# Designs tried in a protein design run: designed miniproteins, single chains, continued (4). Part 48

Each design is a single chain, and the fold is of that chain. pLDDT is the mean over its residues in the fold that is shown.

## One batch from the design tools (miniprotein)

Design m13648
Fold by ESMFold2-Fast:
Structure m13648 (fold): chain A 113 residues (1-113)
Amino acid sequence: MKEVLEEIARVEAAIAAAEAELEELRKKDPELVARAEEKAKKWWEEFKKTSSSDEKKEEKIAEFGEEVRKELEEAKSEEERKEIELMVKIMQMKLLEEGIRIVKEELKKLEEE
């Protein structure tokens, strides 16, 4: 239990650091960030709609990884690659936030029983 709480704290710190980097990037290139966020939002909405079980969640994450690989192969410029990399970073943050939320809810239920 203590190690789980310490890991949650580390992941939350990593998310906060990634959000700070994203905010600095938004100041430098707001259009790039907006495009990456829009793509990440579309994937997140599809993930939420189809993810009724852990198995389907894993399949959707694998599908995302395959689409990312395809987009990287089709990328014709460094700018396009940066957009894809940023989209991946945003998606990773969303997945980590959702994972922490689930773990915290399960821990809360155990403490209330």
Scores: mean pLDDT 76

Design m13649
Fold by ESMFold2-Fast:
Structure m13649 (fold): chain A 58 residues (1-58)
Amino acid sequence: DVEELIEKAKRNPQVPLPVETDEELKIAAARNTLASGATDKETIETSVRLIRRHREER
């Protein structure tokens, strides 16, 4: 799921993707997916969960 988000973001990036850490890359891919107007409910839910988890860990 997350790996598919990362691959999709790499193929058609809406925003620059950081390569500093795996977590930052996942969050950037999730934000990129939401910015691209994803319509798949599973993809949207996965992206939202990743962003919320990252926010809570900061």
Scores: mean pLDDT 65

Design m13650
Fold by ESMFold2-Fast:
Structure m13650 (fold): chain A 84 residues (1-84)
Amino acid sequence: MRAERLGELLAGAMALQLLEQGVPEEEAIERAAAAVVEAMAAAGLEVAEEAARRGAERAVRLYRERGLEAARAVLEAEARALAA
């Protein structure tokens, strides 16, 4: 589903932003998932909190394995592919 995948990518991007601001990983995941679900609902899009959480968790994992810049590059490439 396109909306669900967008929600996952937005939650991932938000989690990376929160990590950059010094928010702990667990808190960054929870806050990113909740914020993206709320923002997408305001735009008329329904995204499950579990899907947003998965996106945030994946982004945190990419950050741990490859660093912040590489994690952002992966999410940006996936967002471009989704928009095409």
Scores: mean pLDDT 84

Design m13651
Fold by ESMFold2-Fast:
Structure m13651 (fold): chain A 99 residues (1-99)
Amino acid sequence: MLEEEFKKYAEEILELLKPYVEEEELKEARELLEEMVKNKEITESMLESARFSLLLAKALEGDEEARKELIELVKSKNPSVTEEEILKKIEELKKELEK
């Protein structure tokens, strides 16, 4: 169950990254993912990180629902962070990916 969920999130992230990275790099990332799943090296913290990364990647692509879920997830872990601060960091990351 844990390995299947991690693989699903990671594969969705890799699909979203296709316009920004070389096909060779995507292949290497997929091979690493398969190796980690096969060796049962996936932890609960890795699953949480994969979910966070997927929500961030979707939010950067303009997915409004993913953006809302990302804001809620960040606020649940750090309630002192404002929505405006989270949105500012998303915009900064989007600009970094466009370089």
Scores: mean pLDDT 75

Design m13652
Fold by ESMFold2-Fast:
Structure m13652 (fold): chain A 60 residues (1-60)
Amino acid sequence: MELSEELKERFRRLAERIAKENGIPVPTEENLDFAIEYVASQESEETLKKKLDDLEKLLG
């Protein structure tokens, strides 16, 4: 499944935030894109967007 670049960027920012707050190395953009594409293969874009919105609200 092809995610929008906007949605991919939101996932990248969220993953970077979580990594930094937990003191782990931030994954490269290439590795994050691979992980995002993997998750997108298992879920609908609408489901992923809702989960992302919920996580951003929890962390924001």
Scores: mean pLDDT 71

Design m13653
Fold by ESMFold2-Fast:
Structure m13653 (fold): chain A 119 residues (1-119)
Amino acid sequence: AALAALDERFRAELVERYGEEKGEAIFRLVELTLAALGAVVDGDRAAALETLRRLGELIREIEERYGEEVAEELIREAARLISPDDEETARLLEEAMRAARDGDLERALALLEEIVARG
């Protein structure tokens, strides 16, 4: 109940700040990235790779609909929302999302493992 209420509020705040389409896209990018990080923390490699596959698919859908520049903007915003106070972690998150977009799931996983090892 508490987590669902937080997710709904966070989604509403993103929609208010970025508009419905961009807000929903950023929310989904954050959700999938956090789910992949959670799977890495749990040692569930299969779940991490499957979540990264879905993350890459989402980013490619954004690129097809809005172009590469908008996709890069949303990747940067998602990374900052996950890591507002650590610029290096935000950079690694951006690289992981780009690797997932490119279908390099092993590279994306290695970058998430590096993030988990840092903090």
Scores: mean pLDDT 85

Design m13654
Fold by ESMFold2-Fast:
Structure m13654 (fold): chain A 99 residues (1-99)
Amino acid sequence: SIKEVFEEALKLLKETMATLSEEVREVFKPVVEKIEELAEKGASKEEALELFKLLDEALKKVAEDPSTSDEQKEAIMATAVRIAELFAKEFWPEEYVPL
């Protein structure tokens, strides 16, 4: 279940990244590497929160880059929301309310 959630998150992120420039893809490289690590070894709630922090840092860098188009920013934000929902449902199922 946890492994499947991280594998789905990685798939969503890679599919979105395939539509982005090389420069934007490099910003998300630490996020991709962390998801791959957690998919392999498993994850705690604390490690999921660390991943959210890395994702937030990458999103801030993209938002501050004037060369990133509004369309690319929207695609990245949509993917980030989907990943966050997957993790919330898995790690906090009793407190999860669908968006």
Scores: mean pLDDT 75

Design m13655
Fold by ESMFold2-Fast:
Structure m13655 (fold): chain A 65 residues (1-65)
Amino acid sequence: MAEKLAEKLKEKFPGATIIVDGDTVIVRFGDAVVTVDVKTGKVYRNYTPLAKEIAEEAKKILEEL
């Protein structure tokens, strides 16, 4: 699951650094940091507009997986 989420996020945000650590996906893009727990569906982000966009896309992808 985490790997599929990471692949789809990389397609949406090709300049982002994406790290998979077990059930956790960490996305870093400029000042934006988003952490997704694929097991719980919980998404953490910092307060940048880009982090909000990444978090919303991650939630949509998780609902489709």
Scores: mean pLDDT 81

Design m13656
Fold by ESMFold2-Fast:
Structure m13656 (fold): chain A 76 residues (1-76)
Amino acid sequence: AVEEAKENIKKAQEALEKGDLTEASNYYIRAAKAYLEAGDYLNAVQYARMALKLKPSEEAEKLYREAVQKYLDFVM
């Protein structure tokens, strides 16, 4: 899961270097999902938020809300 997230972050960075914001956003969504599955809620929040900033989408919005809720439940 964490290795999966890191691979997707690398692909997102490659997409950003090419100027493909949509592709980069999609890879950050995959990274955030992998972190969420691994229980790394802080990184899930960070990468879901990055995906939203690059390209707003229903999937990124839902993922960001879920990651924030799980992070708050974990620390509160």
Scores: mean pLDDT 84

Design m13657
Fold by ESMFold2-Fast:
Structure m13657 (fold): chain A 67 residues (1-67)
Amino acid sequence: MKEDVRRALEAARAGQGAEFVRILKELKEKYSPEEIADLFAEEAGLTPEQREALRKALENIGDSVLE
């Protein structure tokens, strides 16, 4: 799980949106958006505001609206 979060962060930093989305979709099969956002906050050292923004973005993925 933490390695998947790190892979997603690396893909995002490299501008690889398709890889980032694929990893997020896989994580959403097993974890809630809140759990995923918490893991990203821990691995990337996000502020509470950044963590909340990510949680909201993850909630919007449900219908193939992937960014």
Scores: mean pLDDT 72

Design m13658
Fold by ESMFold2-Fast:
Structure m13658 (fold): chain A 85 residues (1-85)
Amino acid sequence: SELVERIGRAVEEAEAQLEAVREELRRAAAEGMSAEELRALAERIRALFAKAAAILRAAGEDELAARTEELGERLAAAALEAAAA
């Protein structure tokens, strides 16, 4: 499916941007975003990506779902790291 290939490329691109997102989160914390706000953001990221992964699994895209879930966990971890700093 061309749609699955397109989603796969989007996940790969997002994975490549993870370090830039981590740097933006560290900057947001330094500029006054609270630890509470960063933890809330981490929970929202985790929930959103878990829902996306569930939809992909329902469509039979188990490998893409696993990558999506892992990306969400890595993004949530980045927000929690910023909250701890």
Scores: mean pLDDT 82

Design m13659
Fold by ESMFold2-Fast:
Structure m13659 (fold): chain A 99 residues (1-99)
Amino acid sequence: SAELEEAIAEIRRVRETGEAHLAENVEAAKKAGKLEAGEGFRLYAELLRLLLELAELGRELAEEGLRIWREAAEEAERTGNYTEALRRAVEELRKLLAE
């Protein structure tokens, strides 16, 4: 449906925007010694996979996935603890998929 296509496009846009911001923040976190590189990028890849799965399931799940992604990005920027922010987001997205 057009609604689902719009939700998928929005997830893709937020992912692309968040990915650019997270890439910059990952470099800042590495410099500050706040991110374990291996764990951080692994969780980020899992986050993107879960967002795409939610987008395929329907608009409500796509919109909720976007909210979780935005909150994780904001927390990562605010705290500099990117690994923990990503871990919580992944857990929330997995819970949505289980519903």
Scores: mean pLDDT 68

Design m13660
Fold by ESMFold2-Fast:
Structure m13660 (fold): chain A 100 residues (1-100)
Amino acid sequence: MSRVQQLQAQLESHLSPAQAATLRALLAQLSEAQQLIVLEAALRMLEAGASPETVLTAVALIVGSMTATPEELEANERVLETFDEETREIVLEALARLKA
């Protein structure tokens, strides 16, 4: 099993079937290297006490930012301000790694 498959299985164990399906659809848009960054960030958010719903919203924002227009990126930054500080820090770190 690849590292991506291991992390995905670990995350999905905390998700409902519908949430797991949403996660898989989001990850399917990414390369393996990008999937690793996103999965590690999502797991860190869960470990920090974020709800599965918050984690999926954050993952959707991270993935959306990869293909976003400048206007959509500005809107996404406003959504980031609605997260708690720890969740926001994890999302920003993941975005920085994906843009590097």
Scores: mean pLDDT 82

Design m13661
Fold by ESMFold2-Fast:
Structure m13661 (fold): chain A 85 residues (1-85)
Amino acid sequence: GLLERLEELIEELKELLEEVKEFDPNNPRAQALAKDLEEEIKRLEEFIEKYKKGEISEEEARQFLKDAEETFKRFKKALELLKSE
């Protein structure tokens, strides 16, 4: 369901974060991207907790997932750009 997709997205973001950290841990751009990824992971985890408490509607959660998937695509492109340097 929607919750499982949000949890899968967190795992994908964590995998991307490890790839960023392994690629060039001393590069300030890689460090900035890692920080942004950590903040996004926290944002999704906090949203899941609110959703589990019944504070978020299914419609709001679907919109949040769609936004989070687009954000994930942007992070992937940022890493691709970083690797192209």
Scores: mean pLDDT 86

Design m13662
Fold by ESMFold2-Fast:
Structure m13662 (fold): chain A 69 residues (1-69)
Amino acid sequence: SMADLRRYAERAVEAYKAGDDLGVLRAGREAAQAGFSPEALARAGEEVAKEQGLDGRAIADGLRAGSLL
């Protein structure tokens, strides 16, 4: 569901804010295992990051990388 996708994106943003790069990768991997595409994940991560006034690029890149693990 879109709500589940957003929860993975929110987890990735919280990990990023904490300096937990492995947490961003883990969120991407878990979301991919749940059936979400890397592009849907990246877009959701960028959206949540922008809502919080953050640059979403690193979060999106981390979610894409994690989805391939």
Scores: mean pLDDT 86

Design m13663
Fold by ESMFold2-Fast:
Structure m13663 (fold): chain A 56 residues (1-56)
Amino acid sequence: SDAELREAARTFAEGEANNDKEKYNAGGRKLMAFLDEDEARTVAALREESAAYIAK
């Protein structure tokens, strides 16, 4: 579950950073399910993955 959340957040962040709509949509759809379960945790994971990607 945590690994899946991290994977979804990373896929979404990569799609957003690279303007890759397929990755953005795939990651976004998975993140929506996690948002329904635990919004704060999902947002925190997304911010962490986005920050790591931007640092590259």
Scores: mean pLDDT 74

Design m13664
Fold by ESMFold2-Fast:
Structure m13664 (fold): chain A 99 residues (1-99)
Amino acid sequence: TLKEELKQFARSAIKAVEEAIRHIEEGDLEKAVELLEETAKGLKEMAKYFEEQGYLEDAKKLEQAAKLAEEAARHAREGDGEKAIEYAKEAKKLLEELE
């Protein structure tokens, strides 16, 4: 079902965000930026897909999670691992609401 598809996408995105957080904790900010930017792109594509299917609230949460992942990537690029983790955790929290 579309609901199961949304849950699968959310779980995959959560895992990607968790992997990015791990890379930040290990001091690999470059890898974290790559993962967060790729995740944000995927979330934006999924937001558009679910919006077209009529799931407007879920699409908005995916878009908000994408923006938070982009902010996490920005802070990681600036060397601010603590803020990068903070924004990444906020993205994860929104995605958990879609499980």
Scores: mean pLDDT 89

Design m13665
Fold by ESMFold2-Fast:
Structure m13665 (fold): chain A 87 residues (1-87)
Amino acid sequence: MRLEELRKIADEAAEKYAPVLKERFTPEQREKIVKDAIGFIDLLKQLGRLTDEEAEIVKYAAEKGGFDAALEVLGHIERWRREEEAA
């Protein structure tokens, strides 16, 4: 399981996108972006696309760096799933 690696990717995505999120958006806009991102992640978990632990890690990235951070982490999960399916 690539859970340790995924946590590291989430930390790096959060660090990368947190300053961009603060520069581009007001506190109210950031709160809405984070809430919308969390809702999207919960939907993916409900559809069986994310495990409980994967969803928690992606939410962490979303809370710190918004949609951009969440999408970067999700991109790694999708790539991992394609590699496992092809192997």
Scores: mean pLDDT 81

Design m13666
Fold by ESMFold2-Fast:
Structure m13666 (fold): chain A 80 residues (1-80)
Amino acid sequence: SVPLISEEEFEALLERELRRVAEELGVPVEELRRRIEEAEARGVTAEDVRRAAAALGNREDVLEAVAMVAAGNRRRVRAA
C-alpha cells in the first residue's frame, strides 16, 4: 500500500468528486470544471479559499469555494 497517489490517480479521484459535487449542487459538470479552470488561471491563494469558505450563503458561493479548493489542490500537486 502506498500513501502517495500519482497525478493520474489524483485526477481520477478529482473527476469523481467533481461529478458528485456537481450533481449535489444541481449544476452541469462542465460548469463546475470551467469555474475551477478560471480560478486556477487567476492564481487562487489559500486566503482566497478561506474567504470563499467563510462567505458560504448560497449555491453560487459554495460553487466558488469548491472551484477554488480544487484549483489550489491542482497547483499544489503540480508544484510537488
Scores: mean pLDDT 64

Design m13667
Fold by ESMFold2-Fast:
Order: sequence, then C-alpha cells, then structure tokens
Structure m13667 (fold): chain A 61 residues (1-61)
Amino acid sequence: PLPSTLSGEEATALVVALLEARGEPERAAEFRRLYDLAQQGDEAAEKATLRLYIEVMSELL
C-alpha cells in the first residue's frame, strides 16, 4: 500500500492501543472483534467499528 494511506489494520491497532492506555481493555477487545466481524462482511459491525474509530480519534483533536 501507499505510505500516505493508513490501513484498516493500522487504524485498528492504534484505536486498540489508545483504549488500553485509557484503562478500557474490554472496549479495546470489543473494537477488535467488531473490526474482525466487519472484515467478514458484517454491516452492523462495520458501522459500529467506524463509529468507535471516529469517537476515539476525536479525542486526539
């Protein structure tokens, strides 16, 4: 992949690390499971993963 493009796996790893650093390991595990389900074609999990990603990333701003 192009260096300028953050992969879904890289984004997932960052969100998981941030949640773990915040003392929310269960939420980190949930995000990882939702991402894995989304990769299998679960549309509800895809939406939940995107929502959680946006919420966590908003804390960096």
Scores: mean pLDDT 73

Design m13668
Fold by ESMFold2-Fast:
Structure m13668 (fold): chain A 84 residues (1-84)
Amino acid sequence: SKEEIEKILREELSSLDKDGDGRISREEAKEGIRRAAEKLGIELSDEEIEGLIGLVDTDGDGYVDVDLLIKVASEYLLLKLKEK
């Protein structure tokens, strides 16, 4: 379900947000998405992960908002899961 996907993403991404400020680096975001996809049994290319991060790094400063990333990534992961 979407709720399970969001939970997994939040668990993986919050482990990387050590400051709890709701922002993480692009590299941490990439790792968090990869871990969540692995737990869900979804195969994502590096290009797909970079594309998702690019959608949420709107100011190009190399940091992303965790809540926005969870929203965008959960929608994409749900789409990939439904294609099975």
Scores: mean pLDDT 77

Design m13669
Fold by ESMFold2-Fast:
Structure m13669 (fold): chain A 81 residues (1-81)
Amino acid sequence: SGEVFQKVLDKLKKQNRDDDATLVEIAYNDDMDAIRRMAERAGVSEDEVKKRIAGILKRLAEQTDDPDEKAFLLKLAKKYS
């Protein structure tokens, strides 16, 4: 839900994890243009960027004790795995 998404973003920003917050936002919005730009800038494939995003989302899920946040992050990671 949008409420869980905003809660995750707010927590990451409070922890100064703005890069992780940006990746969660890209994944939630299915921002393929952002993924393409990241792939081009890094010199990797779009699939490699998606795999890296999925890995970060799985790590964020492991770091939270909130079951709704964990379920949300794992659902996004599954989409990109």
Scores: mean pLDDT 87

Design m13670
Fold by ESMFold2-Fast:
Structure m13670 (fold): chain A 94 residues (1-94)
Amino acid sequence: SREAQAERAARLLQTELNAIINEIEDEEMKKKLREKTRELVEELRRLIAAGESPVAAIRRVGEELIRWLEENKAPEEIIEKARLGLERLVALLE
């Protein structure tokens, strides 16, 4: 079902972003990324509920995440890990 697809994609995104959050040393950045992760997971659910494929929805929220990380001056290593995590999610959902 579409609801099951949304929940699976949301769970996978949450898992990948939690791994990145756990590698952040700056407590303020860590807190901000936790809040942004919640927003991105809910947006992902909304996009899939609205008719987007899980892959298309992950690509959209992934682009928003990378842009947000760059705007908040996340370390380049964190941005690289986020890009790789998103590519893994796309591969799992294809």
Scores: mean pLDDT 88

Design m13671
Fold by ESMFold2-Fast:
Structure m13671 (fold): chain A 87 residues (1-87)
Amino acid sequence: SKEEAIEKLKELVEEGVKKLEELGVPRSQITEFRTFAMHLIKEYEEGKTTLEDIINALKTYAKSEKNPEVSEVLEEMAKGVEEIKKE
């Protein structure tokens, strides 16, 4: 269901945040990651975007991200969203 997908998306965000914190990424960059990801989830919740759009947005942001740790977390989150979409 959409509600189950939203909960799984939020879990992916928190896992990403935890990984970035463990890697010692600056709080400002972690906040940017969380803000970006939570905005996509809110648009999905409001019916303004699809899971495919979220995957594409995360992959696009990962390619433009200069911090390789943040880029990797964005790509891992995109893979997690791909798995949610298969369910």
Scores: mean pLDDT 87

Design m13672
Fold by ESMFold2-Fast:
Formats: sequence, structure tokens, C-alpha cells
Structure m13672 (fold): chain A 90 residues (1-90)
Amino acid sequence: MTDEEIEKAVKEAVDLLEKAGFKVSEEDREKIRELLEEFYSLPFYDQLGRINELYLRVEKEGIDSFSLPEQGFIVYMLKYSGRDITPYLK
């Protein structure tokens, strides 16, 4: 994935958090970027496995169990995979 695509993904993740009423710091944005870069460095099959695992963990533990950067990453990934993220926007 290109640097431009990563920056777009970071912006979309931040926008989702801010739409949910969170204020995202520059430090939080950097952590979201790190999570997205790590994710998109994985082979496609492993990316699908990560999305499915995140979905199941959010359903069992709740999104509030994760850090704010992890929440942004999760809602972006679930939206990217075509999942309904409406229950996670507070």
C-alpha cells in the first residue's frame, strides 16, 4: 500500500472517531498510522484473519476495552471489510 493510501486510511479512521465524539490527538494519529502500516504489511490471507479476529473480539469484549488508536483502527478495518460499524459509533 502506498504512503498516500495509508494517510487516507489514517484520516478516515480519525474522522470515524471524531464522528463518534472523540477528540483525537497527534499521538493517537501516529499510533493509528503504525497499526495501519503493520496491517497492510501482512499477506492478504493474514489481513482477512486479523479483520475476523478483531470483529469477534469487539463482539465479546466491547470496543471500549481497546485504546483510542486501536478503536480507530478497528472501526476503519470493519468498515473496510463491509461490516456495519453503527453499533460502535457512540
Scores: mean pLDDT 76

Design m13673
Fold by ESMFold2-Fast:
Structure m13673 (fold): chain A 84 residues (1-84)
Amino acid sequence: EKDKEIGKVLSELNEAIENKDLEKVKETIIRLAELIGKDKTIEIAIHYAKMVEDEELIETIIEALREIGVSEKEIEEFKEEVKK
């Protein structure tokens, strides 16, 4: 079931963030975008970026967003939203 796969990927993303596994964070965000699309992935990425307040993790999230085709304009909007 697609919903079970989404739940698994979200659990893997949370674990990767807790462990500061930058490569796994990038891989799981890319996988998440394959399952739920770009817009919902950006929304989830904003949530995690606000929680961690870690520059290296935030930069890794931004790199993953670029890999899934998020535009530079959308990246700037992401950065503004994370600062709120």
Scores: mean pLDDT 83

Design m13674
Fold by ESMFold2-Fast:
Structure m13674 (fold): chain A 66 residues (1-66)
Amino acid sequence: MEEIEELKKKIEELKKRYDSLQATLDHARAAGADDETLQMLEDAIAKIRSEIEKVKNELEQLVKER
């Protein structure tokens, strides 16, 4: 149970970071940031997205295996 709650918290934290980075990317695009800056933000968002998927898969495995 504790491990499941920890993984849920991690997913929530990663979602919060995703939303923050997405807002930063939207602001940077509107402000006319250079392609390098936009690429760095997109790469960071992709990394967070992959982390969320990984943690979700770990959570599903724990729930399935008990």
Scores: mean pLDDT 81

Design m13675
Fold by ESMFold2-Fast:
Order: sequence, then C-alpha cells, then structure tokens
Structure m13675 (fold): chain A 98 residues (1-98)
Amino acid sequence: SMLELARQASVLVSATGVNASGVYASLMIAQRSTDPARRAEFTAAAEGNYEAAKKNAEEAIALSDQIGPVMEPLKELAKKNLELAKKYYDAAKALADA
C-alpha cells in the first residue's frame, strides 16, 4: 500500500540522518587525534557511514518518487542529509590525505 511505502521511506530518511551524524562523529574524533592510525580508522568509519547514507538516500528517494508530490519534504531531507554526510566525509578524507 502507499502508506506502507511512505512508512518505509520515512524510516530510510531517518537512517540518512543517523548516517550523517555518524560521519560527523568520526570526523570529530579524527580531527582530535594525534595518532595517524586512529585518523585512518575513523576516516574508514566515516566512509562506511557515508556509503550507508548514499544507499538509504537513493532508496528513500526512489520510494518517495513512487508515492508522489506529498513526499517531497522527506525526499529533500534525504538529499540534505546525504549532502551533509558527503561534506563531513570529504573533510575526514582530507585529514587522512594531509
């Protein structure tokens, strides 16, 4: 049903927020670490959360498109969470490459 698809999309959008927060947390730990091995560990953790954010966002967007315009706010939230996750991951990667 459309309500079941909407519920699934909502769960996936919430997951993108959790994933973005995970990337941010990993970035903060990497920034505070003086140990190159620990920076590499948390950059890898940031990558894992970013990959999860991409998958969850793509699935949420696809389900939202099946439901229609009423889902536009959730679709936009998934996109914003993915953009934040990418921003934080790019910063974590730059620290590892420095």
Scores: mean pLDDT 88

Design m13676
Fold by ESMFold2-Fast:
Structure m13676 (fold): chain A 56 residues (1-56)
Amino acid sequence: MSLEEEKKKRYEEEIQRLQDELDRAVAEFDTNPAEGARRIREALERYEKLKEEYKK
């Protein structure tokens, strides 16, 4: 069974989405610090949740 492979795929997909969001937030931060910082915080919170789930 490839449960480990399936878990890895789901984790990577979520991470890829978060990286995209983070990159956009970082770009926004240079132009609009308040909005960029807010989006960076949200992306980091999602990343922490994913890490916690993956850790178990």
Scores: mean pLDDT 77

Design m13677
Fold by ESMFold2-Fast:
Structure m13677 (fold): chain A 70 residues (1-70)
Amino acid sequence: SLLTPEQLEAETKVTLLIMQGAFAEKNGDLDGAIKYYREAADLARASGDPELLVTAERMEKKAEELQKKK
């Protein structure tokens, strides 16, 4: 599949945010993890890439589950 430059940039930024969220989660930083996962979901949804919509839904669910643990 061919991504536009804008979609490729969005995909890269989403990946970095997910990695930051996962790192925060591993270290018990629930607030940080929630923030990064929500930012990743918002960016993925705004990208216009249908494949990133699945990622957005997954990240939103992860953030909601972590929020319920606070």
Scores: mean pLDDT 83

Design m13678
Fold by ESMFold2-Fast:
Structure m13678 (fold): chain A 99 residues (1-99)
Amino acid sequence: IDQQINQSQQNATLMGNNYNRLQQLYGQALQDGDQDTADLYRRGSGYYDGAYRSYNGSANNLSSGNISGGNHGRDLGDRLHQLGDVYYQQGQSRRQQLS
């Protein structure tokens, strides 16, 4: 349980950092007039925010003895994390091609 709580908290911290990074990249793309790349980063940041909340929910559920809720929050967080990564990678690839 402690390892699972620690993993969920670490993943939440990572998602918060990824969210902040994508917000910066979103702002830069908007300043460059690259609306398509900005939309990719905005969608990715939304998924990282969702993952952040899901991982925190997992840690809180595990801490209160709700193992099922903890597992559900982790699994949802993992799916949202993967979606955030997809949009981040698409945005990065698009920016490199336009450079």
Scores: mean pLDDT 88

Design m13679
Fold by ESMFold2-Fast:
Structure m13679 (fold): chain A 77 residues (1-77)
Amino acid sequence: AAAEEAEELRLAREIEEEIERLTREYIEKLGVPEEEARLLAEAAVQRRRLEEAGLAQPLNPAGAEVVARVEELRRKL
C-alpha cells in the first residue's frame, strides 16, 4: 500500500508551492535577496507545519535566530 507515500508526495508538493509563494512575497514586497528569501520561506513553512501538527520542538540557538528573522519578515508582510 503506497497510500502514505502518495499522501506525503501530495503534501510535499503543497509545501513546495507555499515556499515558492513566500519566497516571491519576501523578494517582491520586502526586497529580501532570493537565496535568503528561499531559506527563510522554507524555515517558515516547516516551522508552521510542525506547530499545526503539534510537533514543534525547542530550537537550538541557530534555529532561534532563523525563527526570529522569519517572525520579523512576517510582521512586515
Scores: mean pLDDT 72

Design m13680
Fold by ESMFold2-Fast:
Structure m13680 (fold): chain A 90 residues (1-90)
Amino acid sequence: SVDDIISQINQIQQDMLTYTQNVQQQMQTSSDDQRTQLISQTSQYIRTVISQLNDLIQQLINMGADQDVVNQVYDSVYQTRNQSLNLLDS
């Protein structure tokens, strides 16, 4: 259902934030070389997760979800992506 896909999107977003927050903590005790590697790996992970989230949003559209619902989900994903990237810049 539409609600099941929205729940899945929300869970994936929470998992991505948790992962990125753990990486931020790890970076605080890492060497400069290790930090560079962690940023690179985590950026690639974020790109992969965002691609997956965009595929799920496309499934919502294909299922005939209301445009307002799709827009709210898209805005949520955009905000979560920005928050995750900001954690790496800290």
Scores: mean pLDDT 89

Design m13681
Fold by ESMFold2-Fast:
Structure m13681 (fold): chain A 82 residues (1-82)
Amino acid sequence: AKEKGDELYRKGLEAMEQGDYRKAGEYFFQAGNYYLKAKDYDKAIEYFRLAEEAFRKAGDPVGAENARRMIKYAEAAKELDE
């Protein structure tokens, strides 16, 4: 799970460098989901925040809102697992 998340995170960084902010947001969002499944909530929150930023740069308010909802979800999940 984490290994796939790391791969997706690297693809997100590459997409950001290429100016493909929408694709970067999608990769960071998927990376966040893999870390969430691994219960690495800090990494999940970090990657969902990167996804929100990328979607905002892409002019995708729906993608940004989806990422923001996942940030809140991961924060709540972290508190429950404390």
Scores: mean pLDDT 87

